# Designed miniproteins, single chains, part 99

Each design is a single chain, and the fold is of that chain. pLDDT is the mean over its residues in the fold that is shown.

## One batch from the design tools (miniprotein)

Design m3656
Fold by ESMFold2-Fast:
Parts: C-alpha cells; structure tokens; sequence
Structure m3656 (fold): chain A 68 residues (1-68)
C-alpha cells in the first residue's frame, strides 16, 4: 500500500511523529492486522503531546483490545 510505505518513510525520517504512528495503526487495523496495529497505536500514545490525539489513540486501543 502506497500510503503505508509513505508513512513508514515519514517515520524513518521523524520517528517522533505521533500522527503518523496513529495513521499507520489505523491502517493496519483496517487490514485485520490487529497486534501490529495495537503496537503502532501504543507508540503514538507514548509520543503524542496533543491531548485530543491521545484520547483518540487510547479509544482505538481499547476498541482493538476488545477484538483480540
């Protein structure tokens, strides 16, 4: 997927980009790769300084954990 490759390249250049980790996690969740999605979402939660993004990330983590 071109979007995944782009996000991976962006994260290689700036691994502190919480939005990119969140986007990658959501894409992997849509692909049914829930364990990988969860790892990326946890990384986004660790890095984010935006309280709105943190709430969104934690909500998505809780939702995916219910599917495991």
Amino acid sequence: DEEIARLEAELAADPANAEAWFRLGVLYAHAGRLEEALAYLRRAAELTTDPNLRIAVLSEIQHLERQL
Scores: mean pLDDT 83

Design m3657
Fold by ESMFold2-Fast:
Structure m3657 (fold): chain A 65 residues (1-65)
Amino acid sequence: SVTKLTAAALRAIGAQVDGLIESVEIRDDEIVVSIAGGSREGEEVARELERFARELGIKFRVRVL
């Protein structure tokens, strides 16, 4: 599914950039991404990911830790 492929891509990107993505989970066809809080960069990444998911029609939620 597009959801599963997108989650796999996000995990691969997160593995290459320390501190960018803490975890990526799939729950009921929704992608849940956790990022470290307290940084402007983390908040901007979250905003871009939500926009990207909207364009693909994927259910997406960002959790700031």
Scores: mean pLDDT 72

Design m3658
Fold by ESMFold2-Fast:
Structure m3658 (fold): chain A 116 residues (1-116)
Amino acid sequence: SEAERLLEEAKKLIEELIKNTDKEELKKELEKLKKMSPQERIDYVNENIKPEVILAYLALLIEEGAEKFAKNDPDEELAEKAKKAAELAKKFIETVDLKALKEALLLAQEIAVKLE
């Protein structure tokens, strides 16, 4: 299916991004972006397009967005995936656990594909 193809392609892209990411730089970018408003984060990403900034931004977006999505009464399967994605993104934000980031991004992509 196209959904399965998109998820497999996303997995490869996420793995490549994580492999080429400096963990210390990623931590610094997370600390910067945490202090910014949503608009300031968008402006910063547009001016600083690099893997560490994009990954930090996506993690914060998943943590905040997936929690709101789950509360907006989607079906039970999507709500569980959104909650898990938010929890994994939060774990990454606290610990810089790249495995947690990878799993959060893959769950976010799976939710996006199911919503079309």
Scores: mean pLDDT 80

Design m3659
Fold by ESMFold2-Fast:
Structure m3659 (fold): chain A 69 residues (1-69)
Amino acid sequence: SSMAELARRLREAVAEISREASALLKELTQTKSISDAIAEVKSRLEARLAGETDPVRRQALQLLLEALG
């Protein structure tokens, strides 16, 4: 694949996972503290990364985990 196509696929994966993570964070903050909600989102993303075989999705998950600390 071209570099531009690979970059597009990575952006799409990051956008999708970010959207899902944001929705989950919003739901969790209704019953949990912000810090506890972030910790749970991080834990779920780490679990997804452990089972992910697609290298583009793995990179997207790693980038989002880095953003969360």
Scores: mean pLDDT 87

Design m3660
Fold by ESMFold2-Fast:
Structure m3660 (fold): chain A 60 residues (1-60)
Amino acid sequence: SHLEKALQYRKQAEEALAAGNTTEARRYLAQGVIAALKAGDYELADELVEELQRLANAEG
Protein backbone atom coordinates (compact mmCIF):
# COMPACT_ATOMS: atom_id res chain seq x y z
CA SER A 1 0.00 0.00 0.00
CA HIS A 2 1.02 3.66 -0.28
CA LEU A 3 1.06 3.92 3.52
CA GLU A 4 3.52 1.00 3.79
CA LYS A 5 5.72 2.67 1.13
CA ALA A 6 5.68 5.97 3.06
CA LEU A 7 6.78 4.20 6.28
CA GLN A 8 9.47 2.25 4.39
CA TYR A 9 10.85 5.49 2.89
CA ARG A 10 10.91 7.05 6.37
CA LYS A 11 12.95 4.09 7.67
CA GLN A 12 15.33 4.27 4.67
CA ALA A 13 15.81 8.00 5.36
CA GLU A 14 16.73 7.21 9.00
CA GLU A 15 19.25 4.58 7.81
CA ALA A 16 20.76 7.04 5.31
CA LEU A 17 21.15 9.67 8.05
CA ALA A 18 22.84 7.12 10.34
CA ALA A 19 25.31 6.49 7.48
CA GLY A 20 25.94 10.26 7.11
CA ASN A 21 24.22 10.46 3.72
CA THR A 22 21.99 13.55 4.06
CA THR A 23 21.36 13.81 0.29
CA GLU A 24 19.99 10.24 0.15
CA ALA A 25 17.93 10.82 3.32
CA ARG A 26 16.29 13.90 1.76
CA ARG A 27 15.43 11.90 -1.38
CA TYR A 28 13.79 9.15 0.70
CA LEU A 29 11.81 11.69 2.77
CA ALA A 30 10.56 13.39 -0.42
CA GLN A 31 9.39 10.01 -1.81
CA GLY A 32 7.76 9.32 1.57
CA VAL A 33 5.79 12.59 1.38
CA ILE A 34 4.44 11.62 -2.07
CA ALA A 35 3.49 8.14 -0.81
CA ALA A 36 1.77 9.57 2.31
CA LEU A 37 -0.25 11.99 0.15
CA LYS A 38 -1.32 9.12 -2.14
CA ALA A 39 -2.38 7.18 0.99
CA GLY A 40 -4.49 10.17 2.14
CA ASP A 41 -2.42 10.40 5.34
CA TYR A 42 -1.94 14.17 5.51
CA GLU A 43 -0.65 14.06 9.10
CA LEU A 44 2.18 11.70 8.10
CA ALA A 45 2.90 13.85 5.03
CA ASP A 46 3.20 16.94 7.29
CA GLU A 47 5.57 15.08 9.66
CA LEU A 48 7.81 14.05 6.75
CA VAL A 49 7.81 17.61 5.36
CA GLU A 50 8.92 18.89 8.79
CA GLU A 51 11.79 16.36 8.77
CA LEU A 52 12.82 17.57 5.29
CA GLN A 53 12.76 21.20 6.49
CA ARG A 54 14.89 20.30 9.54
CA LEU A 55 17.51 18.66 7.31
CA ALA A 56 17.52 21.61 4.86
CA ASN A 57 18.00 24.06 7.77
CA ALA A 58 20.88 21.95 9.16
CA GLU A 59 22.67 22.14 5.77
CA GLY A 60 22.49 25.96 5.80
Scores: mean pLDDT 84

Design m3661
Fold by ESMFold2-Fast:
Structure m3661 (fold): chain A 74 residues (1-74)
Amino acid sequence: APSEEEVLDRIIETLEELRKAGVTDLGEINQALARVAQELIAEGADPELVKRVTVGALKLYLDGLTPEEIREKL
């Protein structure tokens, strides 16, 4: 099952890909994060952990933090 570090890595990688692609639409950002969260849960990650990390990362991303800065905060 994915560890907390592996959950964080997968979510940060998703945000890096979105930033690289120039995705600014909140619906697309939410859809991509929901997708990776569902994949992590299907792989056996703790749903509460995945939710906490995903929500935290999304908030910081919307506040304008880079994926690197978000990793440092979580």
Scores: mean pLDDT 84

Design m3662
Fold by ESMFold2-Fast:
Structure m3662 (fold): chain A 81 residues (1-81)
Amino acid sequence: MEEYREHAAKAQEAYEKGDLEEMYEHARKVAELLVRAAAEAGLAEEAARTFRRDAELAREMGDEKLAEVAEEAAELAEELA
């Protein structure tokens, strides 16, 4: 939980500073921690479906980097399912 909050806060700070590279790196860590928590709760399959949908939505919105983050999270969830 603390690690999740720390990376989420750092992603927001990076976004506010215009440091998109650092923002996406922290977003990847947040997604990874969410997937691992979901897997421990027996929800890995559901997390995989959710992140696959998020990746499609991000692409429709033109945010290819966010789509990549969501795809990586979905792939991790599929491996843990």
Scores: mean pLDDT 79

Design m3663
Fold by ESMFold2-Fast:
Structure m3663 (fold): chain A 66 residues (1-66)
Amino acid sequence: SELEAETLLALGAMYLALAKRSKDKKVQIELYEKAIELFEEAVRLGHPDAETYLKEAKELLDEVKK
């Protein structure tokens, strides 16, 4: 479970980084939504850093949305 939580956090962080670099709003939204999904699963599995990443991803998605 610990390894699974770490893997989900790492994948979410990769999607978050890709979203931040994207200049296509539609692609950026999709990548942030994928990051959020992965971070929510990492929170459920008890990763201590996942809540912080989830909050950041949600705030960034809200900034991109109208």
Scores: mean pLDDT 87

Design m3664
Fold by ESMFold2-Fast:
Structure m3664 (fold): chain A 83 residues (1-83)
Amino acid sequence: TRAGGEAARRAVAEVAEREGEASAGLLAGAARRALAADPEAGDADAAAIGRAIAEAAAARPDGRLSPEEAVEAVERGIRAALA
């Protein structure tokens, strides 16, 4: 779970930095692909991270997250999955 979270965090950070600001769908897609490639990641991690990204984007008028906001959302999802 923690190792899968690191892969998702890195993938989301790379996408958000590349785009400058990224939509929840693009960020959730990046996290899901990173988690699917990680044998230590579970389905609960993907669900928690996806939910955190969606909640963060819903708080924004344009539904787009900066790299810092995207990484914070993934970290929040990881913490929720571990609780």
Scores: mean pLDDT 76

Design m3665
Fold by ESMFold2-Fast:
Structure m3665 (fold): chain A 79 residues (1-79)
Amino acid sequence: DEARREALRLLREAIEAAEAGDLERAVELATEAARLLGGEAAAESMRASFTELARQGRGDELVAALRTAAGRLEEALAA
């Protein structure tokens, strides 16, 4: 699935951005991944949730959430 592979690439880039302290870029990349997987409603929900985590300085929680999402998507692509 092309959309799932692209979403996984974006999630991995989001993890790298978040680990580098670029939480704004991590939110943007995660939002685009959500759009590919669940459309605009998923993208808006992801942006709202992750923007809040970023504003609170919860980068570690953001990284953990991104790693969980990437792992689930990687398993789905292997099935």
Scores: mean pLDDT 85

Design m3666
Fold by ESMFold2-Fast:
Structure m3666 (fold): chain A 61 residues (1-61)
Amino acid sequence: ERLEEETAELLKKLGFKHADGVLDEKLKEEIKEFQKLYGLKPDGVIDEETKALLREIVESR
């Protein structure tokens, strides 16, 4: 799956190593770890809740 440009930039800013514009298995594992850490469902899917949390963390820096 291709990432939206905004989502890819948020992931890069947060230090995700595989945020190169494609949602591959390595990036899904990083997203699952992020979701688990913040109490979201760890399914590796970037839904609106996950995206909102990514924005909030980036903006709070």
Scores: mean pLDDT 72

Design m3667
Fold by ESMFold2-Fast:
Structure m3667 (fold): chain A 64 residues (1-64)
Amino acid sequence: SAEEAAGLADLAKIAAEQAEELGAEEAAKLLKEAAEKLKELAAKGRAEEARALAEKVGEEVSAL
């Protein structure tokens, strides 16, 4: 749902802020970029694409 996609964007933004506080610059950058893209997908109602992006970003951050 669009609400679910918007929730993912908000979570990515919060995670980016936490990564910045921890000095995890690469993770913070990935999460900030993801938050913006997730916000765009939420506005367009593309919930499945938002979920796929969130999963991919989670894997990218965990690989750092």
Scores: mean pLDDT 80

Design m3668
Fold by ESMFold2-Fast:
Structure m3668 (fold): chain A 71 residues (1-71)
Amino acid sequence: DATLIAKLGAEEALKLLDTDEEAAIKVLENAIKYVKDDPEALAHLEKALDALKNKGDKELAREHLEKVLEL
């Protein structure tokens, strides 16, 4: 279930976001590989990853990860 993988990835990334941002990025990169069948969850995970890697915006990343958990 792509949605379940996305939610587990988002939950783990949220736990790591304030303590180990590099680990959070790794979790998101791995989850993205397995959630192609859920385009809404995929889009939020990709936006969270972009926020961390390209924008340095943890708050934006958190918002997108929370949106995955609401699916």
Scores: mean pLDDT 86

Design m3669
Fold by ESMFold2-Fast:
Structure m3669 (fold): chain A 62 residues (1-62)
Amino acid sequence: AVAAAKAAAAKLPGEGGELALKGIEAALAGDYAEAGRLLAEGALVSGDLAAAEAAIKALAAV
């Protein structure tokens, strides 16, 4: 599940992938508010909502 979330995040273009990976790490640390903020920023920066949604769904499965 974590590996799938990281793989989906890495498919986000530009800095969106880096923000999504930081969001996944924040969620694993138990900081869900920070995770949600970073994932939302990743979606906006990437301009690819479908890829961002895939990363969020993979993270939710963890």
Scores: mean pLDDT 67

Design m3670
Fold by ESMFold2-Fast:
Structure m3670 (fold): chain A 60 residues (1-60)
Amino acid sequence: SIEELLKKLKEIQEEIQKLLQELDDAIKNNAPQSEIDNIEKEIEKLRKEGEKIVEEIEKL
């Protein structure tokens, strides 16, 4: 199941990259602060999910 954990981690990393691009675009386009805050919160949530997967892999 390490292969499935690595796959899930890769998907999370790819989603974070997409959100980082959206964050950069939102800032450059002077988007509302609420939109910027929402993107940042979503990135932080995904980072925590990735951290939990890394912890699970390290325990194997």
Scores: mean pLDDT 86

Design m3671
Fold by ESMFold2-Fast:
Structure m3671 (fold): chain A 80 residues (1-80)
Amino acid sequence: SLEERLAELEREYQELVKKADEIIKKSTNPGIKKIIEDIVNALRDALRYAQQHPSEEAIDYLRELLAFAKEELEKIEKQI
């Protein structure tokens, strides 16, 4: 169901936020903090939209954005 898929993506979002916080704490570079905060803010906005306007399209967009964010955070973590 849409509700079950959204709940799964909400859990993935929370895990990414924790990972983002850990990367920020490990980095002494303020530029990295800004990039990560922008990624987290975009995810938060997409999640809020999907929560308020649940649809296949909103959930698919959130899923794709989460996948992109996970890849970007993994790249950043390897450069620290």
Scores: mean pLDDT 87

Design m3672
Fold by ESMFold2-Fast:
Structure m3672 (fold): chain A 67 residues (1-67)
Amino acid sequence: GSMHEKKLEELREKAVEAAANGDSKAAREYIEKMEELLSKIESKEKVEEELNRIDREAVRAYILANE
């Protein structure tokens, strides 16, 4: 995978972990960094695929942060 793919996965894991720890601010910051990184990914089709994955992970992180 590209450097961007590794960073995106790292940020996603950190967002979920922060949300699970009740740190909703950190979780949101990681989600925002993921969105910024997606804007730098080389192809529009890949961006769309990653956005769909992030939507699911963002919903999960939000649920964990507000539980």
Scores: mean pLDDT 68

Design m3673
Fold by ESMFold2-Fast:
Structure m3673 (fold): chain A 79 residues (1-79)
Amino acid sequence: MKDQLAALIGAAGAELADAGTPEDAPLYRLAAAGAALLVRGEEGERQTRAREAALSPADAALARRAREEAERRALEKAA
């Protein structure tokens, strides 16, 4: 479902960009922002999993700890 939502937002943004009309500008920006937010989240998770798979167990544990600390700080800023 989340993947379908990301695809729909991306497709809507592309269609609005193809239209190229001033009336579409606010919707295009909204669709682009939504797509970027979803893709960023998914890509970040993929990159993290790929890095952890390539590391030794000890290094993977260290990387995971650092990521969790960074996520906690980001959530505090968002709250």
Scores: mean pLDDT 61

Design m3674
Fold by ESMFold2-Fast:
Structure m3674 (fold): chain A 61 residues (1-61)
Amino acid sequence: MKKVLVIAGNDPEKVEKARELAKEKGFDEIILLEGASPEEAREFAKELEAKGYEVYLADAR
């Protein structure tokens, strides 16, 4: 099962920190949703989970 981090927002400092933590924790993929609301990010995460991914959300707004 692939482990994915979905980052919602466009704060470069928060995005960078989230990417570093994901690499340290062995995430398979990192997806940045620029300008997405928390609700939009959650819906996207549900779609990935339905496909068999283990999904985590990070807020970078």
Scores: mean pLDDT 80

Design m3675
Fold by ESMFold2-Fast:
Order: C-alpha cells, then structure tokens, then sequence
Structure m3675 (fold): chain A 55 residues (1-55)
C-alpha cells in the first residue's frame, strides 16, 4: 500500500467515533482514553489502535 492515510484528513470524525464508542461501550472507555492520549488525536493511529483493541 503506497498511500494508506486518507483518514488523517478527518480528525473530527475520528474523535466523534471515539465518543460514540465510549457511550455504547463504557467498559472500553478507559482503553479509548488511553488511545486518544497516546495518539494525541491522530486519526490514523487512533484507527490502528481501535482495530487492535477490537481484534
């Protein structure tokens, strides 16, 4: 894959997805908060971390 990072342009949408996941899965809130802190809101890294968490 040569150009994987289109999600980098949609930081706001990624943050909203995190908030939605926290509301629907409160047991995951701590993990999602850690992901946000570690990535500093980088959408590409957030998506990778969420995929790892859900796999």
Amino acid sequence: MKVPGISELTQEKTIKELEELKKKNPELREELDKIYEETKGDPALIHKKINELLS
Scores: mean pLDDT 69

Design m3676
Fold by ESMFold2-Fast:
Structure m3676 (fold): chain A 52 residues (1-52)
Amino acid sequence: MPEIRELPEEKLVDKMKELNAVGVSREVDPEDPSKYIYRFILPDGSEVLFRE
């Protein structure tokens, strides 16, 4: 089974601070099951998707 690549916790926290995000979720990328897509939720209810 391919190993799923995750962002380190420190990088995730840094990105949340940069975006002023109030939440984050992740899901397996359907195009590349070895990677996650990160969905950051902003205070105004908008979302930012992050892919590597």
Scores: mean pLDDT 72

Design m3677
Fold by ESMFold2-Fast:
Structure m3677 (fold): chain A 74 residues (1-74)
Amino acid sequence: SKEEAAEAIRRAVLESKDIGPVMGVLAAYIAKNSKKVIELAEKALQSTDPEERERLAEEIAKYVKENAELNPFV
């Protein structure tokens, strides 16, 4: 579901140190990756402010839930 995809991506952004693991989760759940999602993820990973990271992760999750086309195998 879109809720499961959004939560998995939010978690990956918050728990990952590098973009690679985040891209892996995006590839698993999302049929077409958005440049906006990738840019937000990179910004979150570069942030040293935990509150900013959480806000960006939530923005990504919301964008995925509202706009993303899911991989048909999830």
Scores: mean pLDDT 74

Design m3678
Fold by ESMFold2-Fast:
Structure m3678 (fold): chain A 60 residues (1-60)
Amino acid sequence: THTFTVEAPSEEKAKRAAEAVRRAYPDVEVKVEGNKVTLTSKGSLSRAIGAALLAIGEAV
């Protein structure tokens, strides 16, 4: 099991990141706590992490 936590600048952006990951990668478990988004999968998280970072504006 792979787990990664992405920290967003705001709770609003964290929610958007979570929604983006859930839409693109429904196999990934997404949990939002304040401005933090925790992604969990039994497989690879690389693509899901990328999607979350793009959605919150940290990668672009």
Scores: mean pLDDT 76

Design m3679
Fold by ESMFold2-Fast:
Structure m3679 (fold): chain A 63 residues (1-63)
Amino acid sequence: SLADNIDVIDGREVVSGETVVIRPKDGPGLLLASRSSYEANKDKLDPVSGKPVEVVDENYILP
């Protein structure tokens, strides 16, 4: 799954500009990931779907 390739944070330690919101192509819902983890893996295809991951919001801030 996407979470096997990208480090996902729980959202409580989100830093503005340091996180991205990702929509997996193989499932519903959204994931929060560190920007550095996403940048390191954005050119890799999800091994389950064989498709690139979709970024929904690159500057998401949780309340």
Scores: mean pLDDT 55

Design m3680
Fold by ESMFold2-Fast:
Structure m3680 (fold): chain A 83 residues (1-83)
Amino acid sequence: MTPFEQALAEMGRALRDGDYEKAKEAAEKAVSLDPNNPVAYFLLAIAYGRLGDLEKAKEYLEKAIQHAGPVMKRGLEAALKEL
């Protein structure tokens, strides 16, 4: 498992366990490992949203959109409109 894949797995477990601070830490690690990957920014947006920081959730969702290809960008733009 790559360090990036390990960070994603750790975030998934933290979200399932309701540990949103740990989910944020894992997502921040994923962003640091691959700062151009839209998935890392999307996961960080989810973590901030679960923590109640909707302003940062929106900011990171917009960053995910900036790095996303056309198919993923469409889904992320739909999510942004619901915030």
Scores: mean pLDDT 79

Design m3681
Fold by ESMFold2-Fast:
Structure m3681 (fold): chain A 95 residues (1-95)
Amino acid sequence: SPYEKLKEIRSKLSDEEKELFDTVLALIEGAVATGQPIPDEAIELALKLYEKNPETFKEFVDALIELYKSSNDPFFREVAEALEELKKIVEEKLK
């Protein structure tokens, strides 16, 4: 399940990486809540996380997107769309 996969991936992250990832998610959720574009700070932090471990970053983000898309709350579906956009931006910049 996406939830179990997310928990497993998160357990492999350092405390510092967990904090950075939680910060990125909070920034994305804030942007969606206020109808603002993805903030540059979220992109910069996501790039740092991706550079350290691109496979784990992709697996974690993909699992989170799948979990949020399964929500009955339109807010979390919009957060999932913003996370998909963030993932594309990060992958394109590091090609």
Scores: mean pLDDT 82

Design m3682
Fold by ESMFold2-Fast:
Structure m3682 (fold): chain A 60 residues (1-60)
Amino acid sequence: SSLEEKIKKLIEEGQKRVDELRAQAEAATDPREQLLLYMEMIAVEGETFVEIKRLEKEAK
């Protein structure tokens, strides 16, 4: 379904962004920069969750 395809795409895009941020965090030598990258990873996961819930609500 269109909804299932949209959710799958959001999960894939979110995971890709998290993987990119994780690589940046592992390469970071400044602990403060590493913390900010970890916080951004949490924000990306939260944003993905919110958008999935929005799509589910629209499908009702």
Scores: mean pLDDT 86

Design m3683
Fold by ESMFold2-Fast:
Structure m3683 (fold): chain A 78 residues (1-78)
Amino acid sequence: MEELYKKIAELLDRATPGVAAAALSAALGQMGKSGEEINKIIDSLTDEELRELAKKYLPHLTKEQAENILKAAERGRL
């Protein structure tokens, strides 16, 4: 898991902001945030803030979510 998060974090710097938003959404959902709360948070952030928070919250992802985000980041887009 740690190695997977490191790979995702490296890819997020060059991926579209949509990938960072998807990663942050999934992590916030695991933390118990509602869809409405998640949308409000994401809509309030800049592209740079999205990438930073997505990287910070990667450890909150399940293995399945992390693998899905890795595939999206490798494509450079959702």
Scores: mean pLDDT 79

Design m3684
Fold by ESMFold2-Fast:
Structure m3684 (fold): chain A 66 residues (1-66)
Amino acid sequence: MPPLTPTEKRVLGVLNLHPGEVLSVGELAKETGLSQSTVSRALRTLEERGLVERSPNGEGYRSVPP
């Protein structure tokens, strides 16, 4: 599979600094300095690869521990 892009690595890195915490797209955009649309695209790829998961109530995303 292709490696993660710098954008995807940045989004994942922020989530890994907040283990077990659900962060919204807006919070991730603020922390990374990226637009919400860029963060949403990165999160789709990370979710597809099993590296992050969506909150059950749809409020945000978190990194997948082990």
Scores: mean pLDDT 79

Design m3685
Fold by ESMFold2-Fast:
Structure m3685 (fold): chain A 101 residues (1-101)
Amino acid sequence: NLKEILEKLLELAKKEGLEEIASLVEELLNTDDPSKQLSLLKQILLLTAKHADRTSLEMRVLLNEALQLLITDPEELKKLVDEIYSETKDTMDQQRRKNQS
């Protein structure tokens, strides 16, 4: 039950003070557009990766369950994870270059 998992994610994100992640989860709950859902999920994963030390194990478990319900194809899931890794690395490299320039 995707909606129930997303509602639990929203409550947990708010409780843990992860307001930016909470806003994205709320957007995800309120959209039926598959393209928008995938974009929002990608942003949630990027923010969770950036705040890994602040995200609870419970939040990570719920996020993984939401991923498996939204992306039933293992190949699509792998593609999404690869894109997140690539974009996170590129953003970090760009920030380092701006700070050193």
Scores: mean pLDDT 72

Design m3686
Fold by ESMFold2-Fast:
Structure m3686 (fold): chain A 62 residues (1-62)
Amino acid sequence: SMSVEEVAKEIADKLIKIGDALDKAVAAARAAIDAARAAGASRTEAVRAGVLAFEEALRKYG
């Protein structure tokens, strides 16, 4: 059986990893949206690019 301290550490470590993966995914989405808009993409096309980059980053870092 795990101690309360061991369980708390595992939860903290998991939360840090989730937060890091999410931050990277948001950054990737922002970069993709900015790049698409700079290239003359419509708002809908830029959002689509952002969603795809977000999903790819979560797959890679999560």
Scores: mean pLDDT 87

Design m3687
Fold by ESMFold2-Fast:
Structure m3687 (fold): chain A 100 residues (1-100)
Amino acid sequence: AEKAAEAAEKAAEAAARAAANAKTIEAVQAATAAAIAAIGAAFAARLGASEENAKKAAEALEKAAELAEKAAKAKDGKEAAELLRKAAEYAGKGAAAASA
């Protein structure tokens, strides 16, 4: 559970950095969506995942953090938006695993 929460917080921080560096409104919107999804996943992970579900949540949230970090480093706003969209999808999967 703690590892999943840490990964979600890291994903939210990376998404916030991507939003600060975004050159288009679409990238800002995608970064905001990813950050909200990551925060939600962190809450779900803390509130009572089983050990097996905590592992699945941690893996999904670690992937979300990786994608958000790539988005933060992207020079193209369109590429950043696509990476943040995928990060949000993985954060959502993490939240679902944590709440199952």
Scores: mean pLDDT 67

Design m3688
Fold by ESMFold2-Fast:
Structure m3688 (fold): chain A 61 residues (1-61)
Amino acid sequence: MPLKVPRIEGLSDEAQEKLREVVHETERRVVEAVAAGASSEEIQAIWDEGAARVKEIKEEA
């Protein structure tokens, strides 16, 4: 997978689901943005937001 989602040991089932959801949503947003002709800045912002949410989930686990 291009996203290379890290597997975190000890992560709760709920947190793991949230992690997958965030990754899936971010990927979909990027695909839609590219299809709509979004700027590099917009695409970068979507990735940054997704990465921040993943980091937040990791830190809360």
Scores: mean pLDDT 74

Design m3689
Fold by ESMFold2-Fast:
Structure m3689 (fold): chain A 75 residues (1-75)
Amino acid sequence: SMEERRERARELALEAADLLGMSEEEKEALAEAVEAGDALRASAIARETIERNQPPRERRLEALRLLQQAVLAAQ
């Protein structure tokens, strides 16, 4: 269902946000973008956070994988 897809997308997006060290406000913005299928906005939020927080390479790669899965789950 659409509700199940949105919940799955949100779950994956929040996991990615935690790996990137996002604030609660940023996590909400990322989850909303992913749930709406707005891949461009989700990508922009992730890039800004990566540039600011400079997470370790392994966390960055895992977060990007989860974010890609989140965008696909929302479809």
Scores: mean pLDDT 86

Design m3690
Fold by ESMFold2-Fast:
Structure m3690 (fold): chain A 72 residues (1-72)
Amino acid sequence: APSEKELTAGVLHVAAAVAVVLAKKALEKGDLKTAQEQIETLRRLAEKARELGLEDLAEEIERDVEELEKAL
């Protein structure tokens, strides 16, 4: 069975993936407010990943934030 840390990592990864999709859809529609809200969610998820020692996940989320901010 996965550990609590592994389960939390999985939840954070899924949450980040959903936030990226929602941000991209918002940008496609010109909904900058929703896009910014999802980018802020991603920043919080990256910080949580870093606090848990999930450096690879935090780096992945931070790269997604940078790409989305370039599209604003």
Scores: mean pLDDT 85

Design m3691
Fold by ESMFold2-Fast:
Structure m3691 (fold): chain A 70 residues (1-70)
Amino acid sequence: DARERIRRLAEEIARAVAAGDFEAALRLAEEAARLLAEYLGEKYGLSEEEIEKLYEEAVAQTRAELEALR
């Protein structure tokens, strides 16, 4: 279940942020973004190119948000 895996990753991201481990938080967020992009791609019939773009955009946004917290 992709949703359940994403929820677990969100909990791990929250723990990493609370611990000040922004490098671990970014890595976990990248994994969650990939799973979410694949889940949305499968659910909505997106192409591989559209899934990859969605992943790249999610990672870029998360990286910017984590940088703002530092």
Scores: mean pLDDT 77

Design m3692
Fold by ESMFold2-Fast:
Structure m3692 (fold): chain A 75 residues (1-75)
Amino acid sequence: MDERIEELLKLVEEVSPEVAKWAREYIEKNGLTPEERYAVAAAALSAALEGWDKEEFERIVKMALRGLKEKPEPA
């Protein structure tokens, strides 16, 4: 998982170094799980490809992290 996160962040950096920096700073500043770090990296790739600003990036990250925390386990 950590290798996949770094691979995604490298891809983001090739598309937009600024967005990659926001993603790395977000991960470093907020003690995240590996799954949450992956969600941040994936959101950063989308932000880089679509040209989103920092506020939109943070909005998508928060939405993705909420989804991970509220996953119901089907019986």
Scores: mean pLDDT 76

Design m3693
Fold by ESMFold2-Fast:
Structure m3693 (fold): chain A 64 residues (1-64)
Amino acid sequence: SEVLQRIARHDLITEFGLSEEEAEELLRLAQEGASVEELAKRLMDRGMSPEDARRVARGIVAAV
């Protein structure tokens, strides 16, 4: 859903402090079939806790 993707991008930027480019890349990867584990790993590499990274990654996958 385009609406859910816009909401997810906004939340990634405003709540989790990601750049617009980082948020767009994560949504693109999810659209291309990236797993929750792959997205969570990228979020953890950016400094997010494992618990938060998995929660956020599930939200991204659900938005696409």
Scores: mean pLDDT 81

Design m3694
Fold by ESMFold2-Fast:
Structure m3694 (fold): chain A 56 residues (1-56)
Amino acid sequence: GSGLAADLGQVAGKHPVGLSLEQLERAAKELGISPEEASGAVGSAGLDGGTAEYQL
């Protein structure tokens, strides 16, 4: 079962398997930020979207 991967891919709206380093690098390049910042922003946005669980 890969429900999390499928869900992440659907949220990304580009790939059904979720975000890859290449996708993050591309997005970071378009935004003019580092891939690490892009990855952190995606994770933070997910948490900010109202995860009902304790996850810091």
Scores: mean pLDDT 51

